Designed miniproteins, single chains, continued (3). Designs and how they scored, part 92

Each design is a single chain, and the fold is of that chain. pLDDT is the mean over its residues in the fold that is shown.

## One batch from the design tools (miniprotein)

Design m11178
Fold by ESMFold2-Fast:
Structure m11178 (fold): chain A 68 residues (1-68)
Amino acid sequence: RELSLEEAMEIVKALGKYTQTGDVEEAKELIYKGTGVRLSKKQVKELVEMYENHATPEEIRDFVNSLL
């Protein structure tokens, strides 16, 4: 299944919270609750690097869809 842009925005929100808390398990759970996608700790950290490099929600969506 492919993520919607709205689901990608939920990922962006979770990544933003991770940059404040450092809690990767919370980020994984927020992403799962918002999208139904279970990501590894490594994949969440890759998304954090994208977020810190100002990736768009569309780029984040496309990256996560490439993992499905």
Scores: mean pLDDT 83

Design m11179
Fold by ESMFold2-Fast:
Structure m11179 (fold): chain A 68 residues (1-68)
Amino acid sequence: SEEEVEEAKRIVDEARKRLLALGVPQETVDRFAEALLERVKSGEYTVEEVKRLADIAVEEAQRLAALA
């Protein structure tokens, strides 16, 4: 639904800010964001799945940043 897409956009935008702050390239962040939003629009992903994947991406970026 449109409401689910709006909620997913909020989750993705928050994750985008965190990933950029952790040094993830803009191109990578944009591709990730687009992929998640397209899958919500198609009905392939739920908002819950988007939140889970966004959280995983941020956690991995934090681990990689700690190694730099």
Scores: mean pLDDT 86

Design m11180
Fold by ESMFold2-Fast:
Structure m11180 (fold): chain A 100 residues (1-100)
Amino acid sequence: SLEEMRQLIEEAREIIEELRANPDMPPEEKREKWIELMDKVFEVIKRLPSADASRAWELVGEASKLFQEALRTGDLALLERALELFEEAVEFLEARLAAM
């Protein structure tokens, strides 16, 4: 399961990179990618100790709020900020898995 969690983190990174590379992607496709990203990170978060899960959820929650606002407004600066926070969350998760 540790190898599975590492694979989920790698897949999450790929989704973030795809969203960053395609800022003109239609909102519907961005939403689908966000759902995929959330599913990947949630699968890792639920398997972490409660303190680490809480911190990861805070980061992902903030990122998701900005991402949803970016989809609503078309604001590319908000999209970039959301992706930065998702990257921060993924880096946090990767560091926690490396400590296991």
Scores: mean pLDDT 86

Design m11181
Fold by ESMFold2-Fast:
Structure m11181 (fold): chain A 65 residues (1-65)
Amino acid sequence: EKEENLKNAEKAIEAARAGDPDTAAQYASKVKGVGKTIADKLREAVRQGRVDDAIAALESIKEAN
C-alpha cells in the first residue's frame, strides 16, 4: 500500500511538472488520504499555472505516506 501510494504521488508530481492537470489529479486521487476535493484543488492549481504550489502539496502528501 505505501509503495503504491509513493508511486502514485511521484506520477502526480511528474504530471504537475509537465503541466498536465488531469493526469496530476488522477494519480493524486489514488494516494491514501487524498480524496476528490484535494485532487480537484490540485487540478485547478496546475491548470492555473500554480505548478510550484501543486508540486509542494504533492511532495507533502508523498512525505506523509
Scores: mean pLDDT 79

Design m11182
Fold by ESMFold2-Fast:
Structure m11182 (fold): chain A 87 residues (1-87)
Amino acid sequence: SEELLEEAKRHLKEAKEYLEQGDVEGAVRHARKAFSKAMELYNAGKYDEAERILKEVRELMDRALEIDPSNEEARRLRQAVQTTLDG
C-alpha cells in the first residue's frame, strides 16, 4: 500500500528530527512505528519497500546508540531490524 509506505516515511522523518534535537526516546518511538509499517509492507508482499524502510530504521538506531549507547530500546529495535533483514 502506498499509504503504508508514506506513513513509514513520515515516521522516519520524525525520528530523524528527534535525533537532531538529541531526543533519543522520541526517535526510538517513531522508528518503532516505521518498523511496524515495514512489517505490514512485508506481509503485503512489498518486500523491496519493507527492506528500504528497515535499513533506514537500522541506520537511525545506530545514530541513536552513538548518542546514548546504553539505550536498551534502541538496541532492541536495532536487533529486531537486523534479525528481520537476515531472515
Scores: mean pLDDT 89

Design m11183
Fold by ESMFold2-Fast:
Structure m11183 (fold): chain A 62 residues (1-62)
Amino acid sequence: SAKEKRKEGLLKMFTAWRQDMLASGGNAEDAEALYNEIKKLLDDGDIQRAEKLFEDWFESLR
C-alpha cells in the first residue's frame, strides 16, 4: 500500500541519517532515541507525526 511504501521510505532515510551521524562522531544515544521514537510512531500508524519529528530534527541543524 501507499502507506507501507511511505513507511519504508522513512526507514531508509533514518538508516542513512543514523549512519551519517555515527560517521561524524555524533551522539549514538541521541540518534537511537530519535530512531526509536519515530519507529514507535510508524508502528502506531502515525506517519505524519513521524515525518514531522524527522523534519524538526533536520531544522535543528541550523
Scores: mean pLDDT 71

Design m11184
Fold by ESMFold2-Fast:
Structure m11184 (fold): chain A 73 residues (1-73)
Amino acid sequence: DGVVDFDELVAFVEREFRALGMELTPEVRELARRMAERIIARYDRDGDGRLDAAEWAEFMADYRRHGFGVYTE
């Protein structure tokens, strides 16, 4: 409840890529994994490899404003 682990975050990114019309090729899956790693690195304040409710809310606020562009650079 309210905690997003790495696998759940990868699944979220893959779901959003599919919603954008992208096919989950090996390259797109690798991109999704790298984006999840960047998101964890940016928002995981306690270093447990998961996002709690507050960290997830910060990520979603940024994602709603900027999409994935901010996490690919």
Scores: mean pLDDT 75

Design m11185
Fold by ESMFold2-Fast:
Structure m11185 (fold): chain A 70 residues (1-70)
Amino acid sequence: MKTLTRTFEVSDEAADYIESQLKAAEKAFGVKVERHPGRVEVTVTAPESRLPAVQGLLDELEAKAKELNA
């Protein structure tokens, strides 16, 4: 098991999107979402073999969050 933390500086709408997508991921991974004004901190705990998939998911969410903030 390994823990990966990523912070997204996003609008409330983008934060809602990130949180909704991560709820689906909670079945496969240990996910903790901490919502703050103007940012969301995501902590994911997964087997090391799954970290590339987790990183890909977080990168995709970051790209979508930037699109929603535009």
Scores: mean pLDDT 77

Design m11186
Fold by ESMFold2-Fast:
Structure m11186 (fold): chain A 94 residues (1-94)
Amino acid sequence: SVPAAVYRTARTGETVRVSAVMEPVDKNYTIQAEARFEGVDGGEVVDVELSAPEMLGEVTPDKVAYYAEARGRVVGREDAENTVAATLSLTALP
């Protein structure tokens, strides 16, 4: 399946969301979320959390919007302006 993905910068500890309308969406498919974080200005990313994919709502009887959320914190920077590069994806797997 083709993943739906978002790439953005976020502040350290900020929650990033990916959302997508998934098709096909039936009982034989699993929606999988994946997240990758990198420190934009350097520094290790720790305390990475990724939610299980959750349903946002039904768009049509065969198309459902899903979302997942993730966050990470940059180590070695002691200010609230630290940024992470976040890549989050949703994939329908048979």
Scores: mean pLDDT 72

Design m11187
Fold by ESMFold2-Fast:
Structure m11187 (fold): chain A 78 residues (1-78)
Amino acid sequence: MEELIKKLEELKKEVENWIKQNPDAPEELLEAAKQLAATINALIDAIKKYKASEETAQKLLEQAKKAVEELKRMGDEA
């Protein structure tokens, strides 16, 4: 469980760093990135508070990974 939470925290940090490194990105992408970071943080809090199963945490991690990958892809193409 701790490893899955750590990976979600790393993804949140990657999104926050992407925002800082890409200040000239389209405003819509910057807002989407901010919302994604907030969503990942909310998922981490929910996992901790509800003591979610490792299976649930793994599914949430995979969803977050796909969202971050898509954000970076859109940023690279913009």
Scores: mean pLDDT 82

Design m11188
Fold by ESMFold2-Fast:
Structure m11188 (fold): chain A 80 residues (1-80)
Amino acid sequence: AMKEEFKRRAMILIFGYARRDIAAGKPYEEIRKKVKELIDGLNFTEEEKQELYRKADEFIDALRAGDEERVQKLLEEIRS
């Protein structure tokens, strides 16, 4: 099993990939699918995965809206 710190770092990297792909103009559904596939590759419980899918959708929506303040808040919640 991963230590909690490794899970947090992995989520930061996944969200970094989403930010890059939004900036590159990739389709929203392609980005959402890729992020969820990356989360699925990590050793999370089903309950943790469902919560992370919601957080991923929230993060991608903030990126699409250009809401930099919300993006930073979501990243800080993971880094805590």
Scores: mean pLDDT 77

Design m11189
Fold by ESMFold2-Fast:
Structure m11189 (fold): chain A 67 residues (1-67)
Amino acid sequence: MKKLTVYLPTADIKEVKKELMKIEGVSVVSLGDKELEVYVPEEKFDEVKKIIESNGGIIKSVSDAVS
């Protein structure tokens, strides 16, 4: 499982969170009004990245998380 820290300067964070949580195995925590912490299975990483980038988000960090 991967842990992503994501910055969303222009997107509605609530809508992006809902969109990400529709992906099986993904969990999302709001760190503030413009930052998310996303937990994603390795096999869903590209799908999550695409959603983040499509919403103008910036992946600030990627780390490994235990399952």
Scores: mean pLDDT 79

Design m11190
Fold by ESMFold2-Fast:
Structure m11190 (fold): chain A 94 residues (1-94)
Amino acid sequence: MIKLSDTAKDLSKFSEEERKELFRKLLEELLKALEALKKATTVSQIVGETLRIIGLLLDLRRLNTEEARELVERVENAKSIEEAIKIVEEALKK
C-alpha cells in the first residue's frame, strides 16, 4: 500500500548502499514515467503517470507531502496535456 507520507518513511529502512542503488533506480523510473507522460493521450494516463512521478519525487525527497498534494491538484486542473507536462517538468527542475 503506497501513501505519499509512507513512501518517504520506507526509505529510512534501507542501508546507505541500498539507498544509493534505490535512488538510481528511482531516477530511471522517473525518466520512463516522464517519457510515458509525453506520450499520454488521455486524462487517465496523464493522472496515472503524474501520480507515479510525484511518488518518485517524494521518494527522492525532492518534494514534501504538501508540495506533492499541490502538484497533484495543479495537474488535475490542467487544461491540456501540454500544461500537465509543463507542471511536472517545472517540479523536476527544482
Scores: mean pLDDT 63

Design m11191
Fold by ESMFold2-Fast:
Structure m11191 (fold): chain A 103 residues (1-103)
Amino acid sequence: SVADIMRALLDALLSDPRSSPFALPVDVEKTAPNYNKIVENPVSLSIIGQRVENGEIKTLDEFAALVRQMFDNVLRYLPEGSPGVEMARELLALFERRLAELS
């Protein structure tokens, strides 16, 4: 099912140790206290996971857009060349590759 594909994609991201800063909203706020003031639509892997499980996300396109928004928020907030930006780019590449394999 579409939900099973979304769970597999989330599991792939969460199993990568680079995902730790993106797993929970509290971690982002703790390391970047102005994040929620600069980013209009903050989202984390845990929030995306909750929306998948409660049926709020109906399509793979909606799911992919939300995951991409999460990484875009990080890329806009952090300066170029920071470890967080590089992790976000690497995880987005992993996500896109895995999405293509499962869709």
Scores: mean pLDDT 78

Design m11192
Fold by ESMFold2-Fast:
Structure m11192 (fold): chain A 65 residues (1-65)
Amino acid sequence: MNEEGIKKAIEQGTEESYAMAEINFAVLSLVNPEVSEAVDLLVGKPTMEQVEKALEIVREAEKKA
């Protein structure tokens, strides 16, 4: 739930802003350890690589569910 990180991505004016918002919502929906690790990647100063990796973790968790 890193709102500051999401706002930072929005300021950059990239589609990554939607990915960050979607990841935050997915964490609340799935509530599992794998998704929690994705959120940890977004805490602080997330880079493009961290955002992409976090999104991939969420997608993999959804496939396993």
Scores: mean pLDDT 60

Design m11193
Fold by ESMFold2-Fast:
Structure m11193 (fold): chain A 101 residues (1-101)
Amino acid sequence: SMEQELIRLLVVAEIELAGADATLRISRRQFERDPSKRDESIANLQGALKYIDDMIERLKKALKENPNAPEDLKKRMEEVIKRLEEQRKALQDAIADFEKS
C-alpha cells in the first residue's frame, strides 16, 4: 500500500541518518589521530552527504505525490526531512573545516 511504501521510506531515512552520524564521528576521530587521513575523511563525508541529499529529495517528492497520506505520517516525514537537513549542514560544516586544515 501507499502507507507501507512511505513507512518503508522513513525506515530507510532513519538508517541513512544513523550512517551519516557514524561517518561524521568516525571521520572526526580519524582526522584528529592522523591528519594524513584528511582526504579520505573528506571523501567519506562527501559520500554520506550524497545519501542524505538523495533521501531529502525522495521524501520531499513522496510528500508532494501523496497529498492524501495520513496527517500524522506527513508530519513525521516533515520532521525527518528537518533532521536530514540538519545532518546535511553538519556534514557540510565538517567538510569545510577539514578542507581548511
Scores: mean pLDDT 89

Design m11194
Fold by ESMFold2-Fast:
Parts: C-alpha cells; sequence; structure tokens
Structure m11194 (fold): chain A 63 residues (1-63)
C-alpha cells in the first residue's frame, strides 16, 4: 500500500471514528509495524474500541 493510499484510508477512518487524520495515519503505521490494539490505544490516547477499529480496517486493506 502506498503512502497516498494510507493517507486516503486514514481520512476515511478519521471521519468515521471521530478522530484526527494524523491519529488514524499513525495508527495505520503502528499496525504495519506489528503493534497490538492495546499498544496503539495507549500510544495514541484513544479508546481500545477505536484502536481495534483501526486494526480491522488495516487488515481489510492488507496491512
Amino acid sequence: MSVEELRELAREIAERLGISEATAFAGLYMVRDGFSPEEIARELGISLSTARAIVAEARRHGL
């Protein structure tokens, strides 16, 4: 997945989950780097449910 495809996905996730595009983008990179939903939630200061939603979206897109 290209950086531009990740940015577009981050924008969609941000709008759906009510988080910033920067937070969604960081979350997607953390998924790529093998972080757990629990680690993503802690590092980004988001709920575990939001982190799990980011992981699920990343997984659907082959991350």
Scores: mean pLDDT 85

Design m11195
Fold by ESMFold2-Fast:
Structure m11195 (fold): chain A 100 residues (1-100)
Amino acid sequence: MDDMFERLQKLLEQSRQESLAVSQAIVDRSLASPTHSVDDQIDLVWAVEVLTRLGVPLTPAQQALYDRARAQLAAASVTDPDVARRLLGALVAARLLASL
């Protein structure tokens, strides 16, 4: 097997592990916090989308937090185009990262 292929596999695995660690930390921080800013909710949506696309099952508490964040961001997006753009950006970024 080509040494280059083994190096590529290791880089992809490292990227996946780093993405999982960052995403889990964001979710854990959001679960521990009593309040969530728009920025926190966008970060949470990105993190959950990364976790689910990488095959990590969500707990019921994580799923409920995600569903709430999605609903609040959807409502905010009706009145604020910046929130809509940032939410779309987070969803696209999570999809692209999970495809690497």
Scores: mean pLDDT 81

Design m11196
Fold by ESMFold2-Fast:
Structure m11196 (fold): chain A 90 residues (1-90)
Amino acid sequence: MEFVERARELGERGSRLAIEAGKYYYELGDYTRSSAAYIMGVGLLTTARLAERAARQGNLELAERYFRDLEGLTRESERVLREAKERLKK
């Protein structure tokens, strides 16, 4: 239960950051990066759901793999958002 809640929270946070980055890239006229950021947001929510499903089915190894992917995608969403914010200031 605690793992499922952490996966969901991490996916929601990562998705929110990716969507914010997408909005900033759209304001910059960078529609390719904006689109990529929104797709990454969907990927974060999908990966969180897969982690939850694996955990609920007792497949802890698969759940841990999806959770690691989710952590990586969340770090990437943080990086992409920082880059978008920096470009808005330049």
Scores: mean pLDDT 85

Design m11197
Fold by ESMFold2-Fast:
Structure m11197 (fold): chain A 91 residues (1-91)
Amino acid sequence: VELSPEARAIKEESIELGKKRVEDAVTDGYKKGLSKEEMLKTAEQLVDDYVSYLRMRLKRAGTSPDAREAAVREAREELLKHARETVEKLS
């Protein structure tokens, strides 16, 4: 299902900002001596909070439930992949 231009912009901005927040959180965890498992768990919690906010923003923009959940799922997958790649680069 195609997102409106507004919903697409919200999704793209959220993914870009989410990737930076994930990178910062993982890097901070690494500096504090957290394990790979602890860094991934912290990143997963941050991603879950972030996609919850994205879901709310897309709902306010009038995005259909199906399109909204598809966008949220895609954003979550991209952010979790980025988190895993960031953790692997630091280890």
Scores: mean pLDDT 85

Design m11198
Fold by ESMFold2-Fast:
Structure m11198 (fold): chain A 63 residues (1-63)
Amino acid sequence: MSAEEVARELAEKYGLSEEGLLTLARLVKSGQISERMAVGLMTQIGGVPEEEAREFVRAAREE
C-alpha cells in the first residue's frame, strides 16, 4: 500500500486535496514535521478520523 493510494482514497472520501495530502506525506518523510503534527493537521483541519490519519502517516514513512 502506497501513500499515494491512501491519499487518493482520503481525498475522495473527505473532499480534501490529494496534492495537499501528498505534500504532507513528503514533509513527514523528510522529517520537516512530526507524525503527531501531520495527524493533528489531518484531524483538526481536514476532518479525517484519527485512525485513518495515522494509517496515512505510516504509509508515508514506508518505502
Scores: mean pLDDT 79

Design m11199
Fold by ESMFold2-Fast:
Structure m11199 (fold): chain A 100 residues (1-100)
Amino acid sequence: LSPEQQALLAEIKALVGEIVKLLEEALSKETDPAVRARLAAVIERLRAFQAGELSLDEGIAALKEAALLLQSRADQLPEITARFLALGRRLGALIRQLEA
C-alpha cells in the first residue's frame, strides 16, 4: 500500500472501532439468542480486521452482514440502526477513496 492508502486504511480501522462499540451496544440490548450469536460473530470478525488478521474484503463482508442484521432489528433498535447507517456512509466514502 502507498503511504496515502496506509493512512486511509488506518482511518477505516478507527471508524470500524466506532462501529464495533455500537454493535456491542446493540448486542447488550438484543434479546433474541440467534441474533445475539450472529452479532457476536460479526463483532469478532471486525475486531480481527482491526488487528490486521482479516483482509479489507473480509472486513467489508462482515460490515454488510452487520448492516443486514441491524436492518432486520430496526424496529427494536431504531437509534442504534440510524447511528450504524451514518457510520456506514462515512466508512463507504473512505473505502471508495482507498479503492480509487
Scores: mean pLDDT 82

Design m11200
Fold by ESMFold2-Fast:
Structure m11200 (fold): chain A 89 residues (1-89)
Amino acid sequence: EVDALIPEDPEEQRRLQQRLGQILSLLTDPEATVASIAEKLGVSPSTVRRLIRLELARFERDPQLLLMISDYLDVDPAELLANLRRAAA
């Protein structure tokens, strides 16, 4: 779970997308921290940080994923990316 890469399997991709969607939704707030997100989602802070870092790397290769997610969350993709980088640091 914690070392997940972007899965090719649709079902696993949906499960990962759900977790990432929750993390990203919480990161629409620039004041959100890894610790607060982990507490709200019921996962460890290290899991959240790992998923954020993984997603950042993927978004740099495939910005379309960022666009899809930010459209779903109704937020600016550039601001979402900035918040992800802030939380991952």
Scores: mean pLDDT 71

Design m11201
Fold by ESMFold2-Fast:
Structure m11201 (fold): chain A 60 residues (1-60)
Amino acid sequence: GPLLEEAMRLTGMSRESVLALVELLRQGLPEAVLRQLLMREAGLSEDTAARAVALLRELL
């Protein structure tokens, strides 16, 4: 759906990777930890990582 496509575009990650991050949030991964992971592994700025986490949360 549009939110998934936006999350993929914003992170540069594949559909499979984005869905895996949503599953980690569903399993209780703290949003702050996911934000730091996106900054480190995907090279996102703090602001972009925060927006990505918000989109991933909407996919829950």
Scores: mean pLDDT 86

Design m11202
Fold by ESMFold2-Fast:
Structure m11202 (fold): chain A 88 residues (1-88)
Amino acid sequence: SLEERAAEALERRDWRAAAEYFRRILERDPDNAQALIALAHALAQLVPELREEVEEAIREAVRLAAEGRRDEAIALLRETVARLEAAA
């Protein structure tokens, strides 16, 4: 499965392969918050200057989701991923 291949890539610290598999998961399920977080994390490894900002965005998204503000959490994660894709 794509999920298994993504997990294997993360274990190998193959951030580019992990990002590719998470992008494919998001093509099937664009609102998959776990895949958005994992993609942001993988891309942040390729753009270390944005790592702290990405970690803060992920923490904020998790907080928003815990407060029942899931749509806002997903929007923040998508914006974070878009910024990383532009930089990577």
Scores: mean pLDDT 86

Design m11203
Fold by ESMFold2-Fast:
Structure m11203 (fold): chain A 85 residues (1-85)
Amino acid sequence: SALLEETERAVAAGLAELRKLEGRRLSPEQAADLLAKHGLMTREEALRELRALGRETITGDQLLALAERKAAEKLANARRAEELL
């Protein structure tokens, strides 16, 4: 499926960019903007998840962990959609 292949490519590219932030510290707002920029979740959803961590700063590792979880959910949804066609 072109949709599945495009989703897999977009997710892989987004995660690769977020891996470059290893060792960085970000505000929840900056982290949410990056998750939204790479199409992994909406800015509002990202802010909700990041604020639930109760921290003033988000590490690149924490951002990547959340991104990988949301990427897996997005890919699972794309695969399920393909199976229903």
Scores: mean pLDDT 81

Design m11204
Fold by ESMFold2-Fast:
Structure m11204 (fold): chain A 94 residues (1-94)
Amino acid sequence: DELIKEAEKLIAEAEALREEARKNKKLAEKLGNKDAVKLYDKAIELADKAIELAKEAIEAAKKGDLKKAKEKIFEAEVELGLAKLYMGVGNMIL
């Protein structure tokens, strides 16, 4: 199923971003950069939300609810896009 494959790809991308954000957050904390820490915390939060939405998309697709699966994939893409934005700003000010 293409929708399950798309959702799994979103989970993998969000997990990779979350781990990089956690690593960069630790560096920001060591450097005393509180603003970068807050941006990485937001990126982690948004990546976690993207993972949960993508998991909901997989469950909807397995049940044959293709409309819900597509809506959840779109929501996961939006949350992951926002996570990437917060990560990018955090990296810029680190």
Scores: mean pLDDT 91

Design m11205
Fold by ESMFold2-Fast:
Structure m11205 (fold): chain A 70 residues (1-70)
Amino acid sequence: DTEEERKIRREKARAALDAMRSVPLTPEQREQLKKGIERDIESLKEALKNATPEVKKQIEEDIEDLKRLL
């Protein structure tokens, strides 16, 4: 994944969280959101293994942001 793609995913997750606060999600929709976030975290952890030190810092921040949504 590119840095830009990771930022877009993080922004979408935050927008989804904000939408959840204004409109109640069904239990099924909430489970799908959690599964999506867990998959994104796994992908970021894999990317972390091959990243430069600068990119590792950005990936770690993205992982922490996603964990806050769980």
Scores: mean pLDDT 74

Design m11206
Fold by ESMFold2-Fast:
Structure m11206 (fold): chain A 81 residues (1-81)
Amino acid sequence: MKEKIQKLIDELKNASDEDLSSVVDKIVEFAKSLTIEEIKELQREAVKILIDKGKVTLATALSIRLTGIILEKEREKKKLE
């Protein structure tokens, strides 16, 4: 759990500007297999890194995509609960 998230965060930190979009796509695909709590942690860390790198548009796109996944999972959880 935390180790897989940390590996993606480390990949994002070390990515060149040209590779950032590709790493963001990897993060979004991986998030589909995570819990809501794990996605929120990944979102906080990844958005901070992108903003620190000056990639505000990419940070916004990532946040929207991850929030969409969270909302779908919340709807499923509420129906089963």
Scores: mean pLDDT 80

Design m11207
Fold by ESMFold2-Fast:
Structure m11207 (fold): chain A 80 residues (1-80)
Amino acid sequence: DAAMQAQRDRVLASLLKVIDELLKEGKLTEEQAAYLRELARELISRSKTATQLTAAAIRVIGEIEDAILRNKRGEPFEVP
């Protein structure tokens, strides 16, 4: 419905903005940012309920945190 689509659009926009800001700050590589953007689009678009949308957002945030830590340690990015 329109309310769920609006929530998906807001959450996705927020996640993409965070990823772009982290890339600009040098906390993510271009490859990590590209992967995370596609992951966010896929998981958010598949969410049908508020609970699923929250779970998808939490998963994307966790992947962002892992990528930052790996990049900070100079560890290679692993594409799943």
Scores: mean pLDDT 84

Design m11208
Fold by ESMFold2-Fast:
Structure m11208 (fold): chain A 93 residues (1-93)
Amino acid sequence: NPSLVEALRKHQEADGEVSDEVIQAQLPLAEQIYDDLKKTVPSLTDDQLANLAASLALNVDMRDELNDLRRKSLEKLKQQEEELQRQQELLEQ
């Protein structure tokens, strides 16, 4: 998935450290998170799903940490969807 590879690279660049080896090591986890997110939030674009999955994969040390981060990221996406909906309603006025 090229969107996931690109998202993983961009997140590493933000931290000042880019490693293709780390990207390849995290890619299977990012793909699993991506598939889960696609089922739970189908309204998101593939790029939005890839960015969220990459962020979750790179910031997980433990199972419990992954579950907490996933919950927080889904809540954040819901808030972003609500904000976009409000902007769309303003354009319809």
Scores: mean pLDDT 70

Design m11209
Fold by ESMFold2-Fast:
Structure m11209 (fold): chain A 81 residues (1-81)
Amino acid sequence: SPVVQAAIERIQELLKTKPFEEAALEATEWLERQFRASTDPAARAALITLLGLLAHELREKGYEEVAERIRERYEELWAAA
């Protein structure tokens, strides 16, 4: 999906220019915007999955508070799907 590919590229770009925590929060806002703009169920599911992966990576790196904030947004988007 072009939307999923754009999301991955955006996350990688942010990670090169910002601290991981800030990059992950900006990537989360990008993913949320793409999810709300998308009418493709497959793209929506993939974007939610990417959000879950970001929360997981933040927890693995010890950023538990930020990971929890992203997880809450993930759950809100999943409920809206």
Scores: mean pLDDT 76

Design m11210
Fold by ESMFold2-Fast:
Structure m11210 (fold): chain A 56 residues (1-56)
Amino acid sequence: SSMEEELQKEIDELENQVLDIARQSQREGLSVAESVARLKPLHDELQDKREELREL
């Protein structure tokens, strides 16, 4: 369905953003705690999108 395709695309885009932020955090020499804090909003959004996809 189009909703499934749209959700999967959003999940893929968020996963790419997580990778980009993780790489940037490594380049900046951030601690694990600081990296986790930066990633938390994206992880929360990914969890919500994955749950929505599972309920389709």
Scores: mean pLDDT 85

Design m11211
Fold by ESMFold2-Fast:
Structure m11211 (fold): chain A 69 residues (1-69)
Amino acid sequence: SPLDELIKKVLEEVDRLAKKYGLSPEQRKGLKEAAVTLTSYLYNDKSLGLSEEEIYELVLQGIETAIRS
């Protein structure tokens, strides 16, 4: 499905960021679970009017902000 392809792209980028920032396996797992949950929520809420590209950007901006905090 389009959602499954979007989740796949998000998870690939989360794995890249986890390697870049030297995150533990536990931190990586938590971020992946959060990313899947947020992507699914934003994708299924049609009232938000977000494109797949906008959802991708918002999720990854949130993940990178959490890593840097």
Scores: mean pLDDT 86

Design m11212
Fold by ESMFold2-Fast:
Structure m11212 (fold): chain A 67 residues (1-67)
Amino acid sequence: DFETDLLKAIAILAASTGLVAAKNAGYPEEYIKKFEELRDKAANSTTPEEAEKVLEEILKLMKEFDK
């Protein structure tokens, strides 16, 4: 459905952006892998609720880099 597809697209873009930023900043491989895993979870989401939860996890991980 449109809502699931839209939230998946947003989550995938967010995870991809975070992954590129982490790589460019030279963050440890474990953080790069976390963004890759979240991108894959977003792509495999089948409901709006699943996609939204993955997006929240991506945003939380991105905030951890502001330390």
Scores: mean pLDDT 81

Design m11213
Fold by ESMFold2-Fast:
Structure m11213 (fold): chain A 65 residues (1-65)
Amino acid sequence: ALEQALEHVKRAEEAAKAGNLVEASKHITEALSLLPQLSSAQRKEVLKRIGEVQDIMVEKIKESM
């Protein structure tokens, strides 16, 4: 479960960096769906990485303004 959540976060980061915000959002949603299967510590790690991806997405939106 943790490895799958981190794979989705990695794919979301790659999609966000490429400007594909729809694909990034889908991978974030998949990672979030795995959170109930994780320990509290693993959940915090995944959520921190999701936050980093969301920061990239915000910068891409800002570039479009």
Scores: mean pLDDT 81

